# Ledger of designs, part 82: designed miniproteins, single chains

Each design is a single chain, and the fold is of that chain. pLDDT is the mean over its residues in the fold that is shown.

## One batch from the design tools (miniprotein)

Design m2836
Fold by ESMFold2-Fast:
Structure m2836 (fold): chain A 61 residues (1-61)
Amino acid sequence: SKERAEELVKKAEELLNSLPVKPAAFEKQVQEARRALEAGDYEKAERYASSLLRLAGVELP
C-alpha cells in the first residue's frame, strides 16, 4: 500500500541518516526506494526499503 511504502521508505531514510558512516550501496538503495515511491511504484519502494531494514536488523512495521 502507499501508506506502508511511505512508512518503510521514511524508516530506511532515518536509519541511513543515523549512521556515522553511510555505505554508498545503502545510500543508492534508499534513493531508489524514494524514487520508486515518488513514481507511484509502491511495491518496488516497499521491496527496496524492506530489504535495507532487514539487513540492518530493524523490525518491520
Scores: mean pLDDT 79

Design m2837
Fold by ESMFold2-Fast:
Structure m2837 (fold): chain A 104 residues (1-104)
Amino acid sequence: EEEKENARLAIEFTLRQAERLYDQGKYEEAAKLFEQAADSAKEINDYKLAGRAYFLAGQAYEKMGKLDKAIESYKKAAEYFRKAGDEVGAQEAENKISELEKKK
């Protein structure tokens, strides 16, 4: 589907912009764009892309020390990775949740 592929390319562009902001230390702006990318990926039922975007949002929240927001983002990542059949991605997100909960 060309329309779905065009939407996916727009999401990948948003992810690249968010990664650029992350590299600049603009973690809050990066997290917002990662969440936007995840929401857009859900709209096109690309659950693996949604999981990846939520995982990256979690990493941005970790850099800010916002552990509760990081955990929530990783929980969403695990949910969407599981929905996509990506058990490796889901386990990586669950490992992050366990690590951060021990730091509280």
Scores: mean pLDDT 89

Design m2838
Fold by ESMFold2-Fast:
Formats: structure tokens, sequence, C-alpha cells
Structure m2838 (fold): chain A 94 residues (1-94)
């Protein structure tokens, strides 16, 4: 479970970096804030010996960032990749 969460976090960060290049500056900044908060949650989880909970909270924040990118992006191929990743994240967070 931890390894799968780490994999989804890396996939989300990669897609968000790709999406940011195509987005308005204000939306880019909102996404960067969400990514920063996700990294903070991972760090806190590690420090308090709650790594799984930290990763879960990070995935929730990255899900919000991916949803924000999806609303604003025009690239259909990237939209499909984001939708597919969102479905995987939702399934994992059940």
Amino acid sequence: MIEEMKKLIKEAEKLLEEAKKLLDKEVQLEIEVLIGLAKIKIGIGKLINEEEEGLKEALKLLKKALELALKNIKDEKLKEKIKKLLKKIEELLK
C-alpha cells in the first residue's frame, strides 16, 4: 500500500509539471501551493511515525491539484491521463 501511494504521488507530480506549462499563471501558482502542502504532509507523516497517513493526505492534496488542472487544461491527451490517474487515486483512497 505505501509503495503504491508513492508511485501515484510520483505520477501525479509528473502530470502536474506537464500541465503547469499549459496553464494560466494563477492556476499554476494554486497547483504549486497544493504540491507544496502535499510535500509538507509527507514530511510530517515521516516525523511523527505516521508515514501512511501522511502519504494519504498528500494524495488528497494532489487529487485537488489534478482536478484543478483538468478544469483548466485544453490538451485532450493530457486530460485523459489526468482522468485515469484520478480514478486510480480514488480507488486507492477507499
Scores: mean pLDDT 86

Design m2839
Fold by ESMFold2-Fast:
Structure m2839 (fold): chain A 95 residues (1-95)
Amino acid sequence: MEEEKKQLIEEALEKAKEGVYLLSSSSTLERGQELIKEALELAKEAVGEEGAKLIEEFYQQMVEIVSLPSLPAEEKLKLIEEKKKETFEKLKELI
């Protein structure tokens, strides 16, 4: 059960990350929104409303990072991966 919940959390984080990147293009906007919705549902399934809140905070942080005009793409990726790791650890605490 804990292993299955961990897998759902990991999938939710990946879908949220992919979704945010797809939101940056008009041609992929609909798919990006779909992935974010799927991520929130997976987190809620795994660890309830608190998990959905953490995924929501995570994608909001990613949107903020992506929107920073002065930060190089490589550094944005590092910040996103750091936030993903922090959110994963918080989600694991809810299992």
Scores: mean pLDDT 81

Design m2840
Fold by ESMFold2-Fast:
Structure m2840 (fold): chain A 85 residues (1-85)
Amino acid sequence: MMEELEKKLEELGEEIVKEKAVSSSGEELEVLSERLGVSVDEVLDLLIALHESISGPQPEEKKELFKRLARNSDYAGAEELAAAR
């Protein structure tokens, strides 16, 4: 649904600005996922859609690289959570 996607993109944009000011850690995507109530994969899809809306369609290889980098950030977040326990 177009209205739902647009709403999620607006929420994502607002949360990115907020998290960028509060945290610079690799956990930014995991925090955004929790705050938006969606999976990290959905956050990645929204970020890709937002980037494509500005810069035009991106090659699949770049999308895969972006998701792989975000996955690495999520693993770094798991380490910090283990340390916080």
Scores: mean pLDDT 57

Design m2841
Fold by ESMFold2-Fast:
Parts: sequence; C-alpha cells; structure tokens
Structure m2841 (fold): chain A 61 residues (1-61)
Amino acid sequence: SSRAERLVRQAQRLFQQGNYDQAILQGMQAVTLARQSSGSRARRTRRRALGIIRQSRQQQL
C-alpha cells in the first residue's frame, strides 16, 4: 500500500540518521500494513521493511 511504502521510506531515512529504534518501529508498522495487502508490491514492501528492521537491530549489537 502507499502508506506502507511511505513508512518504509521514513524507516530508511531514520536508519540513515542512526535512529535505529525509530527505524525499527516504522518498519514494523510497514510490515503490518503490507500484510493486509496481496501481490508483488506488498511482498516487496514487506521484504524492504524486514530488511531495515534486521539491519537496524544489527547496528544496535
């Protein structure tokens, strides 16, 4: 969805700013919204959000 895509873009910016906690929160919200949709776009958005969450957690370790 467009909202999930906007949340992924916001999470990416937060990650680039070093705000990993907020990047994880926005990414988790994007995953939740993308799960409510079907198709290649929703699947892609879900993968991007999960990637940001994983990378953000990696940076906190």
Scores: mean pLDDT 85

Design m2842
Fold by ESMFold2-Fast:
Structure m2842 (fold): chain A 81 residues (1-81)
Amino acid sequence: SPPVQPPVKITRAPPVVVDGRHLVTTTVEVPNGAVVTVEDVDTGTRLETRAESPPDNPTVTVTVTVAHPGPIREVRVSVSA
């Protein structure tokens, strides 16, 4: 049987500018224990966060904000369980 991929929901907020930085916020709902990687494709900057919660929670919501001094054109999101 093909492997069952864990349920993942990705929501991206509209870009905002705060204190001269351009911010893109991505919210990812992933299985507890998953690793979320968010990459600014234009700069190659990568942010990695492990989704951890008490063991009674099957899913965790992770919010990752990418910031830099210019407009962010593309953000890639990867999830590994």
Scores: mean pLDDT 71

Design m2843
Fold by ESMFold2-Fast:
Structure m2843 (fold): chain A 85 residues (1-85)
Amino acid sequence: GSRVMDGLISTHITTLTSLAIDPNAKKSLLEGSAMSAFYFASLHPDSSKVIEEVEKSIEDAAKLSSPETKENLLEAMKKAKERIS
């Protein structure tokens, strides 16, 4: 149900936020976590709204990241969005 989906999305957003403040965050981990968050968001009944909420959470996390992590995080978001389109 939607509650389970919300829990999965929240878990992946929390992982992305934790990785975003880690200066040693691996690009592959950012890509995997972003893909999972957007994938579950795309399956949500209110997918358009939830996808926008995931995007905002990633953008907010990116503002607190190092320049390299910010670039990797925004690239991961772009790739994930392209794959769910």
Scores: mean pLDDT 79

Design m2844
Fold by ESMFold2-Fast:
Structure m2844 (fold): chain A 77 residues (1-77)
Amino acid sequence: SPDAEVDAIIAELRDLIARLRAGQVSLDQAVAQFNALMARIRALMARMTPAQQRAAARRLTPVLDEAGALLKELLAQ
């Protein structure tokens, strides 16, 4: 289901954030994985109803903002 796919993406984003903070993934690998997750989100959203898109966006936005902010900070170092 779309909800299960959103759950999986959120879990992968949270794992990426944790691995980045622990120094367990290179910055290049993290950027590549983040871009792959963004592509998966776009593909998933294209298959959703407007109501499902709004619900998914509400759940994804905080985790995406955290991941994006962390990557931005690390790229500036």
Scores: mean pLDDT 89

Design m2845
Fold by ESMFold2-Fast:
Structure m2845 (fold): chain A 73 residues (1-73)
Amino acid sequence: MEEEIKKKMEEIVKEVEENREEAIKLIKEQVSTLPSLSEAEKKIIEAIENKDVEELRKILEKMYEEAKKRAAE
């Protein structure tokens, strides 16, 4: 399971790097459909606006790690 999540995240990072503008737009649309934004989600939007794929990657990785911790609890 852990390895599957890691592989999916690496694939997302590659997609963002190869098709960064389209990938960023899709991520922005997903985030903007939420009823309220957390601090982490605001950081994602900022990274998208700045077209900073490295920062976006770090935020996504952090979110997946937090999701795993919450699921394990």
Scores: mean pLDDT 62

Design m2846
Fold by ESMFold2-Fast:
Structure m2846 (fold): chain A 66 residues (1-66)
Amino acid sequence: SVTDRAGRRLGDLAREMERRMKEIEETTRELYKVSPELGEKTGKELREKAGREFTERAEAVIREAE
């Protein structure tokens, strides 16, 4: 069903998001070693961008299930 496909796609998206967030955490950690202020600002921007992207993608999957 459309709902079953949406569920699988959301599961795949969740795993992709987990990997992306881990990459952001590592990047932020490396930047903190150089400049804590830069690391904090860049980390926030990267997390905000990723959060927006994954929210939009999840919403698209849910809309397609309608």
Scores: mean pLDDT 82

Design m2847
Fold by ESMFold2-Fast:
Structure m2847 (fold): chain A 91 residues (1-91)
Amino acid sequence: MIDELSLGELIGILKLLYYKAKGDKEEFEDLEKKINELGSELVKELYEKALNSKEVQEEIIKKLGELLKEEGWSEEDVEAFKKKVEQLLKE
């Protein structure tokens, strides 16, 4: 399932997790509506799994890092991105 998602879809899931952690209901609902309009039901399903499982959340972050490396990001840039995402999810 994770392997079938694009870089943009994985980023969308992380943004949903971030807005939920931040408690920003308007930003969350706006992004969710946009994802639904794009027909990305798979994104919504994976988001729900990630919400209930830290392991799934870590797998998403790992897969995103792999895709960023494929796009030509350096290891240092990918690590900086991962740390930023972890910080944003924890506040």
Scores: mean pLDDT 74

Design m2848
Fold by ESMFold2-Fast:
Structure m2848 (fold): chain A 89 residues (1-89)
Amino acid sequence: KVKPLSEYFAKQFGLPVATINDVITGKTPLSIVAAELNKQGVPPVEVPKRLNILKAARDAVYGKIKSAEELTKYAGVGQVTADKIIALL
């Protein structure tokens, strides 16, 4: 189930649920989120971190990663974020 995970990151990043859903399900590239974050004035240092968090979420949705411990190996993904991704799947 992807909807709770999409709603969580939509709230955290200030982006539409549909945009997050399409990215974490692989329907749209991460560059779309990068453009929206830049438009919102998100600091340049934060943009790659948020993109790596969404990449980790996408890999978990596709079953490539199944544990929080593996998710924490993604740059910018801490234990709390990793646990939240697993819990909301």
Scores: mean pLDDT 81

Design m2849
Fold by ESMFold2-Fast:
Structure m2849 (fold): chain A 88 residues (1-88)
Amino acid sequence: GMIQEIMNMTPEQIKAFAAKADAKQARDLVMALGASAMTLGTLMSLKKKDPSALDKKDQELLKKSEANTKALTEAVAALQKRGIAPPG
């Protein structure tokens, strides 16, 4: 669905999507942020417990998840200030 598509977007694609987001799309962005933050939290917890547990692919996924979560956080905050997304 749209939430999974948003989670697979680049930071630039997230920014472009958020700039044109209606109320429904803003809701999808909020849900994608929640899911992205959970994924990032899990990967960061694994890295802290055992840094060697993350292979190269997981390390790249961690960096991508950090960048995308940041972009989603900024996009959702902008939409909340515009009154399009609910306050967090």
Scores: mean pLDDT 79

Design m2850
Fold by ESMFold2-Fast:
Parts: C-alpha cells; sequence; structure tokens
Structure m2850 (fold): chain A 50 residues (1-50)
C-alpha cells in the first residue's frame, strides 16, 4: 500500500518514504539515497509499506 502526503509529514514505522518532485517523478528514498536530493524540488512524500 502507498499513500501520498505533504512534504512535511513524518513517516510512520514500517514505511519507506519516497520524495516526489514537482514534476511528479520519484527523486529518492529517505535514509537510502536522499543525500544528493535538493529538497526545494520536493513537492510531496509517498509513504510505501515495507
Amino acid sequence: MSQDVPADTPAPPGYYTVLIGKDGRGLGVVGVNDWSIDYSEVAYKRLVQR
């Protein structure tokens, strides 16, 4: 299951957080490959159940 949430929403336990850009594309996963992402380009977060 996945759920789109505002960019400032904290992730609940057991979920991956994917950063979605203003163009609707996935930019990266928090804690995995988000070190190079410009957070000003993030439109919202997608929560994905682990």
Scores: mean pLDDT 72

Design m2851
Fold by ESMFold2-Fast:
Structure m2851 (fold): chain A 78 residues (1-78)
Amino acid sequence: STAELQKLAEQALKEGKILLATKAPDESLVERLAKAAEEAFGKPVVTVYELEPDVSPELKEHIEKMLEKIIEELRKAA
């Protein structure tokens, strides 16, 4: 629930961590997102995720491409 995510986000903030909450087609993509966030922000990441195993290969490829762009923009902003 949104309230549970908010509580987890507040706890992560107190501990100097980043909360990554997402839906993903597979766990490997969640692991790549978490690693990218840790590298971009320089802080430990706590993940909360829901798997959507029936997502299309096209959507998975699109998400991976968006992740690459997000990482690049964060590197420029840092």
Scores: mean pLDDT 73

Design m2852
Fold by ESMFold2-Fast:
Structure m2852 (fold): chain A 98 residues (1-98)
Amino acid sequence: KVILEDARKYGSEEDIAKVEELVKKRKYIQDVVNKLVAGEISVDEGVEALRPYLTEEQIKRIEDAKTLSEKEGELLTAAYETIMKFIYEAQKVVDDAY
């Protein structure tokens, strides 16, 4: 929530840019998740939208799932894992600056 504000107060221009990029990536993933949950996109469309941010192992879990509901569950799990990773990375940038 306040990571970007902390980066702006204490971080270098480079640190601010890194945190802003991570916040932007997180918002993009959250938007894709919201569209998936709302039924605006398919699981396959969600996988393609998130492919640049997902690991090969996460993609394999989604592809190996047997039912559509299992595939959706694996995609949502992978998306949340990625969001948490970006939150951690953004916090790490702030912590490493000070």
Scores: mean pLDDT 79

Design m2853
Fold by ESMFold2-Fast:
Structure m2853 (fold): chain A 70 residues (1-70)
Amino acid sequence: MIDELRKEIAELTKQKQEAIAAGNLKEAQELDKKIAEKVRELGRESERGDDVTASMAEISVSVEKLIEKK
């Protein structure tokens, strides 16, 4: 799911920043690669399944048009 992948990316990013702060540049570089893979996976999932961002945008626009029913 998009939400789960986004959460994973945020966690990995936090770990990367901690690794950099601790001077573990090698670990930070490894985490950067994992982040890139998760971002790529997020892109694939959003294209393949329900594109929640696109669906929400379309629904939002439709709802705004329905405001005229007042």
Scores: mean pLDDT 67

Design m2854
Fold by ESMFold2-Fast:
Structure m2854 (fold): chain A 85 residues (1-85)
Amino acid sequence: AAAERQRRARAVDGAEAIVRAEFPDVLEITRGSLDGPTVRLTVRFRGKLGEGTVIVEVREADGVTTITIRAAGERYSRATHQLDE
């Protein structure tokens, strides 16, 4: 339904805002499919050691938006952010 896609889009917009706050030099954010409850964002950023990539998983379920930042590889820490309204 259109309302479900709008809720997922808002969750993704919130996740992008958090990503831009956590990563000061964001080069690109690529959105994955909105067809499921989990949307994957691929974030390319420039850090002190050059360009890096992280995967952000955004899940909306039961009125709760969960944002999980996953490292691309073992060199980066994992973080989870939960948005409660």
Scores: mean pLDDT 68

Design m2855
Fold by ESMFold2-Fast:
Structure m2855 (fold): chain A 98 residues (1-98)
Amino acid sequence: MSLPNEEEKKEVVKKLMEELKKVAANKEEFDERVEEEMAKLEPEEQEKVRLGVEGLEAILNQDEKKVKEVIEKLRKMGEEEAAEILEKLYKAVKELLE
């Protein structure tokens, strides 16, 4: 494999989780930015963005049930690629941090 060793890999994941936690800690500012950007989108795209944000928050909270709910909703909307990416991201974070 052309990737760094497991320790360097864990450090990269840790840094990404720290950045995501910073976003989660400033949730009000993050929610305001999301609301401003969503106002520029069509209603169907707004719902997809909302689900994506919920999925990322569920991954940060390690809430497997919420991650699965978001994945199912994305699949019902025909967003199979987005659902697959979210599932892979959750599995990668879970395996690398635990």
Scores: mean pLDDT 70

Design m2856
Fold by ESMFold2-Fast:
Structure m2856 (fold): chain A 63 residues (1-63)
Amino acid sequence: MTREQVEAAYQASRDAARKALEAGKTDEEVFEMAYQAALDAGASPGLARLIARNAVEELKAER
């Protein structure tokens, strides 16, 4: 996976998490949406889980 693909997966995950939080979804649903967005961007399941966790944690720290 290229650096640009990892950055794209992180941005997609962060955007999905943000939309889910704004829609009032649960923490579990926010993580699942972030995880799916990372997978859709081409991340492996392991990497997608790491990206989703970091994106959700970063977004929650900003609130």
Scores: mean pLDDT 80

Design m2857
Fold by ESMFold2-Fast:
Structure m2857 (fold): chain A 78 residues (1-78)
Amino acid sequence: SKLKSLSASYYSAGDILEIGGQAQYEILKRQGEAQAAADPENAQAIIAQAEAEGKKAYEEDQKRSEELRKKGEELEKL
């Protein structure tokens, strides 16, 4: 049915956001580690900031993924 296809599309979009958020977190973490290696006296502060930014981005993408999943579930109930 049309509704089943639409529901599947929302689930797929949510999955893509979840994978993207994980990749984004890893990229920011690796960049922070590289910057810390170049600036050893400020290394702990640099790593802490990179982790905080990565965590925030991951949590925002997780919320969006959950919203898309909710829309998919609502369409299945119709």
Scores: mean pLDDT 81

Design m2858
Fold by ESMFold2-Fast:
Structure m2858 (fold): chain A 71 residues (1-71)
Amino acid sequence: SKHRAELLFVGAQVLYIAGLVEADLGRNEEAIRSYRAALALLDEAERLAGALSPEGEALRRRIEAALAELE
């Protein structure tokens, strides 16, 4: 379902931004939860579409790097 994969990608972007804001505020546990939720949405989008777009893969890498800084 193309529309569902697109919505999941948008949701992942929103959660990534939320995680960045939470991390900037020193809310590291909230940031980690937001980043993990964003990754879960990207995993579901990949499953539904068969692959992530280059933009989706770039977002996944950014989220993984942000998580590594907090863990």
Scores: mean pLDDT 88

Design m2859
Fold by ESMFold2-Fast:
Structure m2859 (fold): chain A 81 residues (1-81)
Amino acid sequence: FVDYLKGLLQALSEKSRAEGTPLGLKIAKLADEAVQYLDKGDYEEAARKAIEAGKLLHPDEVSDKEAEEGFKLLLELLKKA
């Protein structure tokens, strides 16, 4: 699961950087930071950065409550992997 999530975050980073927008660069940075935390085994920070990137990608569609629920779910999945 961790390797699968790293692949998704790397793909998100590449795609967001290719868009060349300030928002895309910010999302790419958060995705890159999430991968770095996964490599360190810091799953809490990895989940936090990944959810922050997702919220920026869909700010009008992802509520604060949904972001909090997504963080908790992702963290539990990472701890079980």
Scores: mean pLDDT 78

Design m2860
Fold by ESMFold2-Fast:
Structure m2860 (fold): chain A 75 residues (1-75)
Amino acid sequence: LFNELKTLFKVLDLDNDGKITEEELKLGIEGSLGENPSEEQLKRFFKPFDFNGDGKVTKEEFEKALELVRNNSVP
């Protein structure tokens, strides 16, 4: 699951700028898990890692989020 999300991050980073948008994250979850996360769930997951307010999450921030979910619950 987490390895799948890591692979999808690489695929979704079409610009190779090391960042993904909220929309790309949504597509990755839908494609990997076959689920349609609500906009509220995506925003709640995305916002803690959008430190610059540019509407994007870096690969490092995303990997850190996955690590936290694996070890603890993320609100």
Scores: mean pLDDT 62

Design m2861
Fold by ESMFold2-Fast:
Structure m2861 (fold): chain A 92 residues (1-92)
Amino acid sequence: AVAAGLAMIKGIADGTKNYGSTDKEVADEINKRADEALERATKAILEAQRVGEDEGSATAIAAMEEMTKLFTENGEYAEKARKQREAEEKAA
């Protein structure tokens, strides 16, 4: 169902937001990227349903893959910020 698919990609976006929960600036950037990716994925899934479920399945899979890439990219961004924090903490 559309609702189930949309709930899954929202869950991925919300999970992505956890990367920034320890730093406000990182969280703000990650939240922005997550929201934009969720909107894009939602549009892709809805458009896929308009062209047919078989074509829709491939488009939905591609949208999920893009959300997975967001996870990796935002994870790396958060790690970069965390290394900066840890360096400052260890220097103190």
Scores: mean pLDDT 69

Design m2862
Fold by ESMFold2-Fast:
Structure m2862 (fold): chain A 87 residues (1-87)
Amino acid sequence: MKPLAPLAKGKLLDVYSEEKDGKKIITLTYEEGTTQVILDADGVVVKIISENEERKEEVLFDANGVPVKKKIYDKEGNLIEEKEAEV
């Protein structure tokens, strides 16, 4: 799988995990933003959300764990760009 180019940068400050709606959410807090990894009940990555002061990016994965879509939102939560397969 191609590595993601995350928005979150700098020193890793915190790692927090929670369970919500049958999914496991791992939140990585960096000096410049956060990355959330969302796993289904079987431990398969379904979504990665990376956020900084400028924007939020979501990478969506198919049932086989392959990245299929990248969505970019502004800091207000509005979708500004959508890309397929090259994340």
Scores: mean pLDDT 75

Design m2863
Fold by ESMFold2-Fast:
Structure m2863 (fold): chain A 86 residues (1-86)
Amino acid sequence: MKVITDSATYEGPASEALEEFLKKFTEKNDIEITSISGIGGLPDVLLIEGIDKKTGKKMTGVIRVISHLENGKQITDVDLSVVELP
């Protein structure tokens, strides 16, 4: 079973950090994102679904997006883990 993990830290709002992170992640791993949805009770966690463009296999996983203010700057941490489904 193929597992892919990645993480990055950005200066700026969560929405822009997530967009930039997903762009780089999908380009690096040849994955098309098909769905991103919230999880009830977990406001900093998103469920992600995608397809590996090379194999056509479905991938599923989670993204954590956490923002805080540090020295007057908005810092956003993004963490992602996805697994290839059989």
Scores: mean pLDDT 81

Design m2864
Fold by ESMFold2-Fast:
Structure m2864 (fold): chain A 125 residues (1-125)
Amino acid sequence: SDRIKALLAVLDIYRLRQQGYSQREIGELLGVSQSTISRIFSGKKVSLSTLVEIFNNHAKLREVSQRMRDWRLQRFEDLLRENPRFRELADRLLDGLLTGSLSQEEFERLASELLELYEAYLESL
């Protein structure tokens, strides 16, 4: 699903920032402009195709093997199906980015909560 790829791209961007990468460095690593990364962190409008491109670029850098990529997609899909709160946060984050209706603070809160739930789910496996 393009929506799941887009959501994983956003979480990967958020995790890279938590690891201390600058917006410029994240853009360089993921093959997109610094302005695109800045727009995402600011909750400004980005296209679904741009987020899917980021997901594919990350995968091509071989930071994630094909098997691990498919596993991550399936785990995310499972959690979306099984956890209504995770689904709500994911829909709010993605739809907000696609419409440009998020504040920076709302992006931070949604991305942080979504990542925490996803990581906790993976630890439960």
Scores: mean pLDDT 84

Design m2865
Fold by ESMFold2-Fast:
Structure m2865 (fold): chain A 95 residues (1-95)
Amino acid sequence: MSEEEKREKAIKLVDEVADAVTAFGERNKDDLDAQIAAGLLLIQLSVTKLAIENGASVEEVAKMLRSAADFARSHGFTEVADKIEKAAEEIEKLA
């Protein structure tokens, strides 16, 4: 797999996670903690995507995603955390 294909796949995985976080926020509109956490997660995912576009290593990107997963898990958002962790694992397989 080319470096361009790896980068495109990594971006797609981050976008899929961002969609899941957005859907989680929409389902939890009346939960202020969930709304704040979803907003912060979307910022973290946007920063991760920018890092990929600027040539961050697979290892750095996976670390950024695991930090986001830990944040989601600390707020009790296990479904979102699990999805972010799976994305990090898939990105590591691109190395």
Scores: mean pLDDT 84

Design m2866
Fold by ESMFold2-Fast:
Structure m2866 (fold): chain A 95 residues (1-95)
Amino acid sequence: MDEEKARALVGAAYAALKQKNYEEAIKYAEEAIEYAKKAGDYITLAEALIARGKAYAKQKNLEEARKDYEEALEYAEKAKDTILIHEAQKNLESL
């Protein structure tokens, strides 16, 4: 259930990002991070951190965005997910 909730909340965070509702995206991503941590789901945790980092970057909170992307990279590496590793690195380079 926690993995399923985390994935749904990541989807909600990205939907909010697409609508440029960055505060809502951060809120959904924060909830997703909590559920992903409970589940030990490193893939969903990395995705949630990237979503929150993107929202922070859009708000010009660049230090918070950097922290989220760096943490996302760590979890993506633990998960051995090459797509998420690349996405986290690309987002860090764009800051």
Scores: mean pLDDT 90

Design m2867
Fold by ESMFold2-Fast:
Structure m2867 (fold): chain A 100 residues (1-100)
Amino acid sequence: MLSEEEKEKAKEYISKSELKDLDPEKEAVQYLALGLYYYEKGYLKEAERYFELAFQLSLEDDSEEYKKVRKLAFEKLVELGVEELKYIVLYGKPLPESLA
């Protein structure tokens, strides 16, 4: 769960970024914004964590906004070479705990 400070940072980034057409009150959008913020600053480990959370939360709704969040988070995770994401791409589902 995001702190109030993290939410305010996310909302500021959203207003100045490619995400400005998305609802800044949506948690999935806030996680995506923080991921992009840290990615642009070169904090790739922090960016990966936020993109994973944005992708996971975006799966809860099939709205156009959540589909956009899902697509952007997915593209960034692929760029970062996340192994679990490679499994999701191949099988359309998260890595089973028995294989982790």
Scores: mean pLDDT 74

Design m2868
Fold by ESMFold2-Fast:
Structure m2868 (fold): chain A 60 residues (1-60)
Amino acid sequence: MKEQLYEAYLRSVTATMKLVGAPQDEIEKEVADLEKNKDEIAETVLRSAEAGREASREIG
């Protein structure tokens, strides 16, 4: 589960950097930094999704 959340976040970040035209070495540095904080990122993504889902239920 956490690995899938991290992978989704990583894909989003790298896709955005490619769209903006970031050089490959900058993308590699960002990936290395994200890998060091993998568990924290996965937990943050999960909490963000949970909060968004709760807000959506109140309005929708």
Scores: mean pLDDT 74

Design m2869
Fold by ESMFold2-Fast:
Structure m2869 (fold): chain A 77 residues (1-77)
Amino acid sequence: MEALRAQLEALVAENLAAAEALAAQGRVDDAYRMLHNASVFFRTLAEESRNPEAAALFAEAAERMDAGARKLRQLAE
């Protein structure tokens, strides 16, 4: 599980950084859609996972990306 956790932490960090770069370019809607789509994808992985520990890690990744998307929406308002 350590390898999966580390990989998910890296993927979340990369997606959040990419979204911040898009927002800095004025592409806030694109940044929001990217994080929202990633959140949906990881929620699907959590639901499909047979391992409850892996399912929890995917759900945490989805929640982190969804929180990032909601923060971007607030900045666009």
Scores: mean pLDDT 83

